# Designed miniproteins, single chains, continued (3), part 65

Each design is a single chain, and the fold is of that chain. pLDDT is the mean over its residues in the fold that is shown.

## One batch from the design tools (miniprotein)

Design m10237
Fold by ESMFold2-Fast:
Structure m10237 (fold): chain A 85 residues (1-85)
Amino acid sequence: SAAEEAAKRLKEKAKEFTGDAKNGLIGAAERLLEAAKDPSKEKEALEALLAAVEDALTLKNSEEIRKALEYAKEILEEALEEVEE
């Protein structure tokens, strides 16, 4: 599913980060894998995570956290388009 693919990409990208950035990407992937069990929850989870990432990007971040958030945004946007059929 789109959420499972997004979760895989988030976990793979997390290997390039440390601390809060790494933990954030892993946490997002975990949430998407849980949501992938139910299509109605999948879209809601993707939209909620995308909104959280966009909100976080408006805050003052380190370069590492900002790059992780930008990558997460890209992955989540692609996954959301796929879920909408």
Scores: mean pLDDT 80

Design m10238
Fold by ESMFold2-Fast:
Structure m10238 (fold): chain A 63 residues (1-63)
Amino acid sequence: SLHQQMTRLINEAQKKYNLSHDEVSELARRLADRIKRENVTTEEELRKLMEEVVEELNKEKEK
């Protein structure tokens, strides 16, 4: 399911980018919102969205 794919991608992002629990929670919230708003249905779309949101969060925390 898309939820299982989202969980896996969040776990990979947490490991790759060393995200805190709060950052993971924020990532999950932003992903859930944008999945609904942009009608994301495929794994490829989800991967692109994941990378975009992670980049946003990383820029925010480093400023």
Scores: mean pLDDT 78

Design m10239
Fold by ESMFold2-Fast:
Structure m10239 (fold): chain A 97 residues (1-97)
Amino acid sequence: SELVKELKKRIDEIFEKARERIAAAKTREELEAIGEEFVREMKPIAEQLLKEKAPKELQDYLLIKAAELGLELARKISGEEERPDIEALEAAIEAAK
């Protein structure tokens, strides 16, 4: 499980950095640049997961982190518009923890 701990730590660092950048972004262009950086940083982790046949624990962890980041991005893009689908997804993510 040392590999799982190492990958979780790297995933946490990359996702937290992306979340903070999304929250601070003021333009669509900044959001696109953040997305490109995130993909570049996640590529080696994705390659490692494919090679190692990632355990369910790590797969579930990544899915929850991806859903949380997707929710943050969706809220940022939607602005002040009410999104019941986003609120339902947020509740589902919290229930899955």
Scores: mean pLDDT 75

Design m10240
Fold by ESMFold2-Fast:
Structure m10240 (fold): chain A 94 residues (1-94)
Amino acid sequence: SSLLERIEEALEKLIEGGKNKDKELALKGVEELRELGEELLSTGTEAGKILGGILLKAAREAEEAIKNGDFEKVVEIAERTRKEILEAALKLGS
């Protein structure tokens, strides 16, 4: 799977977890976004810093929303993050 496919799979878990109020599924999405974000930052590239920053921010905000039981917020964060990743990827030529 491509990097973008892995990101989309993690975001899908957040959206599905949020819509179904499935805390375990939503937290799995958070974990996968955090791991991807850390991997991207570890590349030391400008693209990795931009994309990794977006994913780590999304993971942090989604984890807080899950902790507060705000599952509608989890879906909102995931949908916003998807748009931000696609926009960033287009600007980076990826």
Scores: mean pLDDT 89

Design m10241
Fold by ESMFold2-Fast:
Structure m10241 (fold): chain A 109 residues (1-109)
Amino acid sequence: SAGLLEALRHLGEALEHIERGDREGAIEALRRAKEAVERDDSLTPEQKERALRALDEAIEHLRAGDDVGAVRGVLEASMTLLEGAEDRESILLAIGNILRAIGLLLDLE
């Protein structure tokens, strides 16, 4: 769906901002991802709730200066959105976000 694909693109942008140390850019990207998730009609209510909770957690971790917690939140959100993804582009983008988040977690250790 358009909302799901848009959310996944914004999650990728958030990871790029975190990698560069741009916390404000990351928070803005996560806020845009939340708006896209809220507007998506293909996700179940449970999937929406889990994704929005993970995104809220990621934003709060960034505000606290906890990049590890933020990346874990993005990973959880991307995995939740993958459950609702049915088109090739959304599936590949979700997998890409998951792999990038794992790579960032390894670099932050």
Scores: mean pLDDT 89

Design m10242
Fold by ESMFold2-Fast:
Structure m10242 (fold): chain A 91 residues (1-91)
Amino acid sequence: NVKEEIRKLLEEIKKLSGEEKIQKALEAISLIVEAAEDGKLSKEEALKYLDEIEKIVPELSEIIEKAKRRIEMLSSPLEKQQELALEALNS
């Protein structure tokens, strides 16, 4: 259950500090984007989870902005979506 996994990651992020917090936040962002692309998470749900991570880890606002743009473009041609997916996950 991807929603339960995201919820657990969000709770872990709140309890962590420093580099471990950043790493768990990046894992959560990656999972949220992947779940949205796979249709396991609605666009609205994915954007809400990303907003929550940004509040907890504002240092990742640039990466989160890229993830939000990618999710917003889910109605774009498949080729463009795949290209954005690869770029966001490698950022």
Scores: mean pLDDT 79

Design m10243
Fold by ESMFold2-Fast:
Structure m10243 (fold): chain A 120 residues (1-120)
Amino acid sequence: MTRTGEVVIEEPLRTAAEVEAAAERMREELVAQGIPEAAAEAAATIARDAALTLIAEHGEPVGVLTARASATSDGTLYAEGEARVAADPSKSRSAGATVTAAGVGLGAKGDDSVTAAELA
């Protein structure tokens, strides 16, 4: 069986503290949806890092923050995050990662790539 969870936050995030609080809320909501904590934390971390990068690059609030995660009964985990600028949603950052017991494998999606260090 495969379990998939998604959390979308559609409120302006202006500071690192607001982004970190939103990421923690996304982690908790994914776990509440039945996503394993490792995948939920990875998805929230990817979304947080995308949002912080976007704020640093543009100096504008993030308007949409998305975290997605999936788990299969064989232990395969996947995590994905995306952030979009509130004033211009075409300005976005996203990344995806496979989560394993041996570490994190990364795949770039869109304009940004998260390193293994950002997920560790």
Scores: mean pLDDT 76

Design m10244
Fold by ESMFold2-Fast:
Structure m10244 (fold): chain A 62 residues (1-62)
Amino acid sequence: MRTVLAFPLSPGGPIVILEITHTPEGTEVEIRLSGTDVRARARAPELREALREAMERFRERL
């Protein structure tokens, strides 16, 4: 299963794209800042862990 979410970081600001993919090996999360090369990816057995790691890596790339 794959889910894609897009939301503005602030009203009128850049769009953040979040892609969640569930696989037999775990959950993969990719966070991207639209119009830039800024992105981060993480994989973990559970969604919460994958999301947390992806968000931490994304913040480091800002």
Scores: mean pLDDT 78

Design m10245
Fold by ESMFold2-Fast:
Structure m10245 (fold): chain A 80 residues (1-80)
Amino acid sequence: EEYKQKIKKIEELANKAMAAARSGDVEAARQYLEELKKLTDEKELIDEAIQAMESGDVDRAIKLINEALEKAIEKLKKES
């Protein structure tokens, strides 16, 4: 199912981005967030998360990534 596969990909990328952010790997986290941005309409939240990581605010970045993830999944489930 297309939506199920897309949800799984979004969850995987968000989890990898959060893990990279927690480990201080800003470059890896940014790459995962750029891929996540291609799969969602939540570009503003993802861009804010990237900015938060670049400024060293890991907690803010994780909150923004989770918010983008929840909104993206909710939208996809409503379209199913």
Scores: mean pLDDT 82

Design m10246
Fold by ESMFold2-Fast:
Structure m10246 (fold): chain A 73 residues (1-73)
Amino acid sequence: MEALDEREQNREMGLIAAGVMSTIAAIFKARGDEEKAKVAEEGAERLREAAERADLDEVLRIMKETNEKLEAL
């Protein structure tokens, strides 16, 4: 059962994950890797949306899926 403080913590964790992914996208873009930059940018947007819902399971799933896509490139 989700407590009120846990929901806020889950949202904050999701926003941190989105910020990290956005930074990774900026690094790929600076290196000229537009394909990886786009995948990371899309991942960051999905992480922000999951954070707004405070859905930690979805945040973790998006991180895994985005990492798998980056590894496949």
Scores: mean pLDDT 82

Design m10247
Fold by ESMFold2-Fast:
Structure m10247 (fold): chain A 90 residues (1-90)
Amino acid sequence: SDAELLRRLLVAMAERAAADPAFRERAVALLEEDARLAAELAARSSGRRAELLRRLAEELRELARAIAAGDVEAAREEAEEFAEAAAELA
């Protein structure tokens, strides 16, 4: 499934970020930018779409926080929640 593929990619990113500080900084910056864009889209939307986009923004921020901390276990949990939220939006 698309959710499973996305989860695997995000977990692989988190594992790489734990070993590579320069990659970690870039990954965190990109996730924070994506979270900002999702929040902006949510503000311009209504109903269920706005709710799902707000959830995506929140999960992206939590994933960025876990990766920034080098916490692969937390990043794995957040990656699963993000993949589920993204699948509901599709």
Scores: mean pLDDT 84

Design m10248
Fold by ESMFold2-Fast:
Structure m10248 (fold): chain A 56 residues (1-56)
Amino acid sequence: MELKNDEEVIKLAQEYGKKYAKKDPKGVAEISRLVQDPNVTLEELKKKIEELEKKK
């Protein structure tokens, strides 16, 4: 499976990194690993971010 909206996935991951690099470095690393998978969907990324933010 190949995604056409890779750029949107990458942008969302970059925004998470900018906001949380110092506050949640482990979460940022997990998001970075997730977006390296070409089969990841934008919805899966959003779900992961939501779970990480709930951990606060």
Scores: mean pLDDT 72

Design m10249
Fold by ESMFold2-Fast:
Structure m10249 (fold): chain A 82 residues (1-82)
Amino acid sequence: VTIEEILKKKHELQVKYKNYSLEELRDILINEYGVPEEKANFLVNYYPTIPGRSKSRVLTYLAGLELGLSHDEAYDFAIKYS
């Protein structure tokens, strides 16, 4: 999986989830993607004073998962590139 593929998938997810709150995205992470609750809560609350930055990180993580990265690989990618 390339950086270009992840960024392209992130753009698609930004369009899909544009009207979704961080709380709704947290529920999607847990219920649809099987993300551990602690990790999902960390991702959505990482920048509580800048919600848009938290959302960018969540969508980078989801892009990695959608492209077949493991939860740990997707997490590391989101931390590095968000």
Scores: mean pLDDT 75

Design m10250
Fold by ESMFold2-Fast:
Structure m10250 (fold): chain A 70 residues (1-70)
Amino acid sequence: MEAEEKLEEVRRFEEEAKKKIEDGKKAVQEAEKTSTPEQAKKVKQTYDGFKKKLEDEVKKKKEEAKKLAE
């Protein structure tokens, strides 16, 4: 069923998004440890925006796939 395939695609996207979020979180932690406060703040702002965008995309795709799957 097409809906099942779309749900699996969403699962893969969710897994990749989790990996990117974890990588970004690690980058923020490293920047806080090794960089200036100003540089660390910029990295965190970039990460916060990126994380929110990914979380919103995952939620949207997941809801759409669920509607198609009933």
Scores: mean pLDDT 78

Design m10251
Fold by ESMFold2-Fast:
Structure m10251 (fold): chain A 66 residues (1-66)
Amino acid sequence: MSLEELEKESEKLSEEVKEVAREVGRKLREIGDKVDKYVRTRSKLLKEGVPEEEARKKAAEEAGLK
């Protein structure tokens, strides 16, 4: 096989790995954003005197976890 074919295959693999890493990164960011929103909303509700059980339920709903 030619060296040129190996170089092209290596380049394709590099681009595929980058695309997979990018997609995984996006999904992790979406999960992170939901978790952050949940934590912030729960903290706000607890500060307002809402019981922890109700604060968790409302925070989960607002963060799109329910």
Scores: mean pLDDT 77

Design m10252
Fold by ESMFold2-Fast:
Structure m10252 (fold): chain A 94 residues (1-94)
Amino acid sequence: MKLSKEELELEITKAMSLMTIEVLRLALRSEGLLTPELEELLRELADLIASETDLERVEEAHKRLLEISKQFEAGASVEEITEQLRKLIEELKE
């Protein structure tokens, strides 16, 4: 199957976003901070990203995921990370 340039950019951005979610999940798990709520939010977010067809929306989601990951590395609380993930999910449901 030959993809257009736009289709390829969409699939690459989705793959990068899904990898960012997986890296964040592994980081939270390694520190014993992966709550059942966080696991479910990360799963819901991955499903929403996988089903997205708008490149601009996936690019913004990826940017926000990278910022959330940076905040976690900087010492943001599990509660702050959970709230930011909920907000991102709510925005993607529109």
Scores: mean pLDDT 84

Design m10253
Fold by ESMFold2-Fast:
Structure m10253 (fold): chain A 110 residues (1-110)
Amino acid sequence: SVTAQALRTLQAGSDASAWAISQIESGSLAEGAARVLASFSTYLAQQLSDLAAQSTDPDVQATLEASVAALRRLADTADTGSVQQTLDAARALLATLQAAANRLSQRLAA
């Protein structure tokens, strides 16, 4: 289903965001981790945007659209901002993706 595929995509984004936050906080691979997360966020935003367009559930569509906005904001911040701004954006992204994944998990369990 679209919802199940979206949930897997959100979980992948959450894992990638958590990994990147850890690398940026450790300092040793901060710029590289930010760049990898930005590229992956651009890819995930397209995947979730396509899934939102395929969804007939307005709650799922709205949840995915909010996630797309957060992913695009992260990619823009990584391109134009500092490593610290990217870290702050990555933390906000992680929270957004976790909330979205929880919302979709509840929909699938119902």
Scores: mean pLDDT 87

Design m10254
Fold by ESMFold2-Fast:
Structure m10254 (fold): chain A 80 residues (1-80)
Amino acid sequence: GPLVTLKVLDFLSNREIVAKVVSGPFPEGLVVLRFDSDEIAVGTEAEVVDGTALPVGTRLRVVSFDASNPPTLTLEVVEA
């Protein structure tokens, strides 16, 4: 089926970025997202601001970058 979309606030750039959920969220608190942005680095924190796959207000941190086509990022759910 079509990929589900999320909108996340990137805390480094202070911009809202649309992401597509590639896989997850998983029980271990991981989600794999596809972004069109090339600014996102490992360790960047973001917050879900819109979408249905994760609750609004969910804090995420990028844990790995996969140079697939298109590129994907694995993010972990961070509990504050």
Scores: mean pLDDT 76

Design m10255
Fold by ESMFold2-Fast:
Structure m10255 (fold): chain A 82 residues (1-82)
Amino acid sequence: SELDKLVEKGKKVIEKLKEIKKKLSKIDPEKSKQVEKEIELLKEFMEKALKEKTIKSLIVFQLVMIGAVTQAELLERQVEKA
């Protein structure tokens, strides 16, 4: 299902953000805390989509996912330069 595919993507993004958080904790502890909040937000909207199973909850989860992916890519580049 579409929801199952989004959840699998969400899990992968969460794992990527966790790795970025670990690397950032050595370089920029404040940004590391911000990444933790992003992980929590992504988990929250993933859980809401799984619970509600509405088109609205899916769209919101997808938008949060797009934001999380974009942030992960930007932070990954910052970690590589540090």
Scores: mean pLDDT 83

Design m10256
Fold by ESMFold2-Fast:
Structure m10256 (fold): chain A 75 residues (1-75)
Amino acid sequence: GEALERARALGEEAVEEGRRLGREHGELAGEAEEGVAALVLGVGLLLARKGHGEEGVALAERGLEAVRRGAGVSL
């Protein structure tokens, strides 16, 4: 279960970063970042359940990094 727990924790951090960015840069941008974080978390959890936990964690970590850099938001 460690990979699943870590992927969930990383996804939760990504969502929190998305909310922080949304507060400072507008709700639409924040919603887009939260959407990306939620997708990455979902895919990470799915991979972990399919036996690819380490890959799922890596994907979730990349998603968190993308949110922090503001990547994936295009207006």
Scores: mean pLDDT 68

Design m10257
Fold by ESMFold2-Fast:
Structure m10257 (fold): chain A 76 residues (1-76)
Amino acid sequence: SLEQAREYFQKALDYNKQGNNEKAAEYVKKGYEHLLTLLSDPEARQSLEDEGRRNAELSKQGKGIPRLEEALRSLG
């Protein structure tokens, strides 16, 4: 559900703010995996998989906060 994805992105944001970048990247991946279960279109799924991979890497590098805040705003 969107609520589950939002929860994972919130945890990722909290971990990035704490400097736990490894856990932040893990929760970014979980959030995108949940979003992927909501999509049936192959092209939309491919784009979301690529986005999730890039954003998990940013969180791993400690650079994920702005993108996580954007994702949380988009999910409401």
Scores: mean pLDDT 84

Design m10258
Fold by ESMFold2-Fast:
Structure m10258 (fold): chain A 83 residues (1-83)
Amino acid sequence: MKVSEEELQLEVDEAMATLSVAVAAIAYKNGASEEEVYEFLKKTASKLKDERVIERMKELARERAEELGLDAEKAEEAVREGA
């Protein structure tokens, strides 16, 4: 049994979205600027095509931004602009 390439791609994109937000948060904690974090989110979002994955990435970006004292609206907007 082989998983369909489309289903596999969706799972990979969901994992990439989650990992991208986590990496951005780690980078910020280690001295990356807010602008660098937003630019990274834009670039990683640009590789996503599924609206549900993009919407989930926006949620994760907002949650992590709030935890870090960043502008949650700007983090969400970076994902929106990238996609």
Scores: mean pLDDT 81

Design m10259
Fold by ESMFold2-Fast:
Structure m10259 (fold): chain A 87 residues (1-87)
Amino acid sequence: RKEFLLEDGIATAESAKIMAEEYAKDPSLDRIPVDLIAVAALVEAELVEPIDPEGAKLLKKAAEALRKKDYEEAAKYAEEAIEVLKK
């Protein structure tokens, strides 16, 4: 189960990074997909926290940045979350 939670965390971080990068280029895009990914990242951060608290913290920061429309920061934190969770 730990391996599955880390895999889901990585996939969520990758989705958050892609969305953040796309919205940084065109912030007029429909916000519904970004809001859904932000919620997914918050849920995954809670699930991953007992296994990898550093990765969980970065997922939460990426989600918070997405909710604030700070897409450059969201992409940065999502990238860092991917690297930490893959260790």
Scores: mean pLDDT 77

Design m10260
Fold by ESMFold2-Fast:
Structure m10260 (fold): chain A 80 residues (1-80)
Amino acid sequence: MKSVEEVIQDFIDRLSQLDLTEEELREIAKKLVDTLEKNYKVTPQELIEIVEKLRASRTLTPAQQRVLDILIEILKEKEK
C-alpha cells in the first residue's frame, strides 16, 4: 500500500498533466482528502503538514504548484 506522501505525489504529478479547470481540481481534491482521511486516518491538519513538507522538499512546476495550492485550500476549509 502506498504511503500518504506517495498518494499526494502521484495526485500532483497526474493532475498537473491534465490541464484541468480550478473547479474540476477542487472536486477531485475533495475526493482525495475524503479518501485519505478515511483510509489512512489522518486529520486535515496532518495532511496540510505533509503537503507543505512536499512543497519544501521538491522543485515544483507552476502546474504542480497550482494543484498543491488548491489541495491546501480544500484542507484549510475542512479544518474548520
Scores: mean pLDDT 79

Design m10261
Fold by ESMFold2-Fast:
Structure m10261 (fold): chain A 100 residues (1-100)
Amino acid sequence: SLEEKLQAALEEIQKIVKEAEEKGWTPEAVKEAMERIDKITEEFLKFANIPELEKEYKKWKEKFKKIAEEASEEDMKTVLENYAAASVLLMQEALAKKKA
């Protein structure tokens, strides 16, 4: 179900963020974490089948990717945490729209 997929996505994202923390929030670890979170979010939104949200997510993630590329090393933790939180909120919104 979509609810079970959301729960699995939340658990995997938490694990990904923890792995980036254990690697010391390096630009490489944060980039890898963002790419993994992107795959989870894209697969979830595609399964939810809300094309408007998929289109908005694509625009939003490209903007966020540029922010990450321009960010200082000190900001890497904040960049990843904000990206993860926004991705989670978007997936929760997709679930809410399917239940409405």
Scores: mean pLDDT 84

Design m10262
Fold by ESMFold2-Fast:
Structure m10262 (fold): chain A 75 residues (1-75)
Amino acid sequence: MEKVKEIKQKLLELARTLEKARENPSPESLDVLREIAEQFEKLAEEAKKLGYDSLAQTAEDLVEYARRLIEEFEK
């Protein structure tokens, strides 16, 4: 129960940071996006290990979204 709440809270906090980085595109924001993508990957793995497939899928979708933003900023 506590672990699910912790993962959800961290996903929400990272998603807010992602949106701030998206609003202010810069080389520094690109580094932030890379770090966020890595954290989403870790959360997806943790959720999957705990058997919370829906949470793992949400985290995986956020990883893909962050990676897409990184690609757009690198162009």
Scores: mean pLDDT 82

Design m10263
Fold by ESMFold2-Fast:
Structure m10263 (fold): chain A 84 residues (1-84)
Amino acid sequence: METEVSSGLVTLDGEPVLYVELRGTVDESNAEEVAEKIVEAAKKAGAKKVLLDITDAEVSEEAKETIVKKLEEAGIEVTVVRRY
């Protein structure tokens, strides 16, 4: 299924956080690939925290769990957000 991952460094309460936006469909078939892309982006940016915005994405509960677990295994603190 189609999935778009965009990321950028932001400052949140004086700390660098990798802000990641997901778009499209994220399910068990692509969750691991999406998680790998996020981990690589965080490592390249030197970020230990990821803010995962799923507002514009259809993410299954299983896919969300996979992404969170992969990020935590990489030593990254993850917060999942929806703006509306």
Scores: mean pLDDT 80

Design m10264
Fold by ESMFold2-Fast:
Structure m10264 (fold): chain A 75 residues (1-75)
Amino acid sequence: ALKEAEEALQLIKQGKFSEGVLTLQDLYLSGRVSPEQLLPIVEEALDILEKQLPSSHPDVRQLRDLRMQLRQQLQ
């Protein structure tokens, strides 16, 4: 599960943004990775996306929403 999240981050680093974002969302919804382990991966992925894509891009918005949801679960 954590390995799948790390593989999703590698997809994003390779420019496969939508595939990586969808994988991270699936891991979140399935609960296969803890929020504590998923959050730093999502934050690194979002940093990469925000440097490559405009803030209005669906992938950026989806990953920002995912980061917000993860932070809410850890409170």
Scores: mean pLDDT 85

Design m10265
Fold by ESMFold2-Fast:
Structure m10265 (fold): chain A 95 residues (1-95)
Amino acid sequence: SSEIDELIKELSEASRKAKEALEAGDAETALRYVERMLEIAERLAELGDYATAMLAAQEVIYLSEELAKKDPSLAERARELAERARELQRRVLEA
């Protein structure tokens, strides 16, 4: 699907930008890109690309935990993203 191909490109870009923002110390920007990664993962799951959705959800969990450690003021928002990503993983496994 051309939609899946475009979403995978957007996912790769969001992942890259999240990591760059983390390295730059811009935890707020990193959190926004991690949130975008989760939105893309949810859409990929809706389209039946469960493999990419699962991998993206796992990366969202990892980056959210790293964000919470790096900026404790964002820990609550980061934990909420990690919980949403874990819920996505559970739903994909039930599909």
Scores: mean pLDDT 90

Design m10266
Fold by ESMFold2-Fast:
Structure m10266 (fold): chain A 81 residues (1-81)
Amino acid sequence: SMDEIRALLGEITRLYVDFVERYSAGELSDEEKLELLERIVELTERALELMRQAGVRDEQLIRRLEEIREDALYEIEKLKA
């Protein structure tokens, strides 16, 4: 539903902003970074799939979610190296 998509977008934005702020402050361990990044990936993938199923074709929003997902995946790979 569109309400579920909006709720997910709000949660993704909140988590991403919180992650960036805490990361910049040096407040996150590598384990905490990994858990938060994996959660961001999970939520962005869920939002993208729900948008696809609902026929939402907001190209700018889809690209923004893909960028957030790709950035999170890149940071996860760096933490696992």
Scores: mean pLDDT 86

Design m10267
Fold by ESMFold2-Fast:
Structure m10267 (fold): chain A 97 residues (1-97)
Amino acid sequence: MTPELPEEEQIKRLLEELEKALEEAGFSEEEKKEFFKKIEEILKMEEEEVIKRAEELVEELDLETARKMLEIAKEKGKIYLQQLVASLELAKMLKKK
């Protein structure tokens, strides 16, 4: 069982993991800056806006696993929806390489 972390710590770890993934994938500083600007906007969104963005990304990426994760995230709440959208935005960046 993984201990449940405070929301602020969960967001911090998410941002660190995203930065590492982009660095390992060889994205430029400019591309990383643009990506994190999108993540900051997602973290400021209302839950309904995060859901809409997640649905758009799931459709664009056409990943069955992402659709299942979205349904789970909807039940768990806003922080999980934000984490999912951030992960899907990362997947979209990686697919463009």
Scores: mean pLDDT 78

Design m10268
Fold by ESMFold2-Fast:
Structure m10268 (fold): chain A 75 residues (1-75)
Amino acid sequence: SEELRERLRELAEKIQQYLKKYPEFFDFVNELAEKLSEVFRAHRDDPEAQLREAVRILEEALSKFDKYLEEKKKQ
């Protein structure tokens, strides 16, 4: 759907910003790639489900990284 594609673009832009600003984000890229690979395998015959799940995983990864940054500030 158009709405999911728009959300994906917004998430991609935020990921690009994090990659520029935080070298530590590269450590999360491997985990993100693994999760996306699992989802694509699970929904091999459904491109719309792949897109929806990709959006969810990207949102989760960004949220997880935000929490990581907050914890790092405490150290």
Scores: mean pLDDT 77

Design m10269
Fold by ESMFold2-Fast:
Structure m10269 (fold): chain A 95 residues (1-95)
Amino acid sequence: MVVATQKGLVTGANKDYHIGLEIDGVKVSVFASTEVHETPEGTLSEVTFTATGAEEAAELTKEALEKAAEEYHKKLEEETGKPLEVEFEPPEIEV
């Protein structure tokens, strides 16, 4: 089993998502969890994406993280009606 994680900061976000993806016929489950920080500049959320896959699917698991981060951003913009600033660190994979 491969576990991949990606962290980012999202301004004005405070919502968790479970995202199911299928890439090249491989099902990958991604969970996006948020920790909310109140700063003088506004509400800042640290978002952590966690994906799990087979060891043979390590690259697909990484691709799933990138797609999940993009989908999370779009869903959050749709729900809040606000443009969001998102900064993501490169994904890290443990194999």
Scores: mean pLDDT 63

Design m10270
Fold by ESMFold2-Fast:
Structure m10270 (fold): chain A 59 residues (1-59)
Amino acid sequence: MPSDEQIAELIREATAASPDTVLSKDELSEFIARKTGVSKEQAREALNRYLEKLREEAE
């Protein structure tokens, strides 16, 4: 399973590739799955976990 650090790096890569485009969770999950070799379901779970941690850190 990808780490939160890997998820953060992959989000930055995806955003840098499409600076004028807002990426959906589905698009980010697919990108993460493709880069890490995990399933799209596992990538979505890892992404949701990371985003939840960011929310907690902001509060």
Scores: mean pLDDT 76

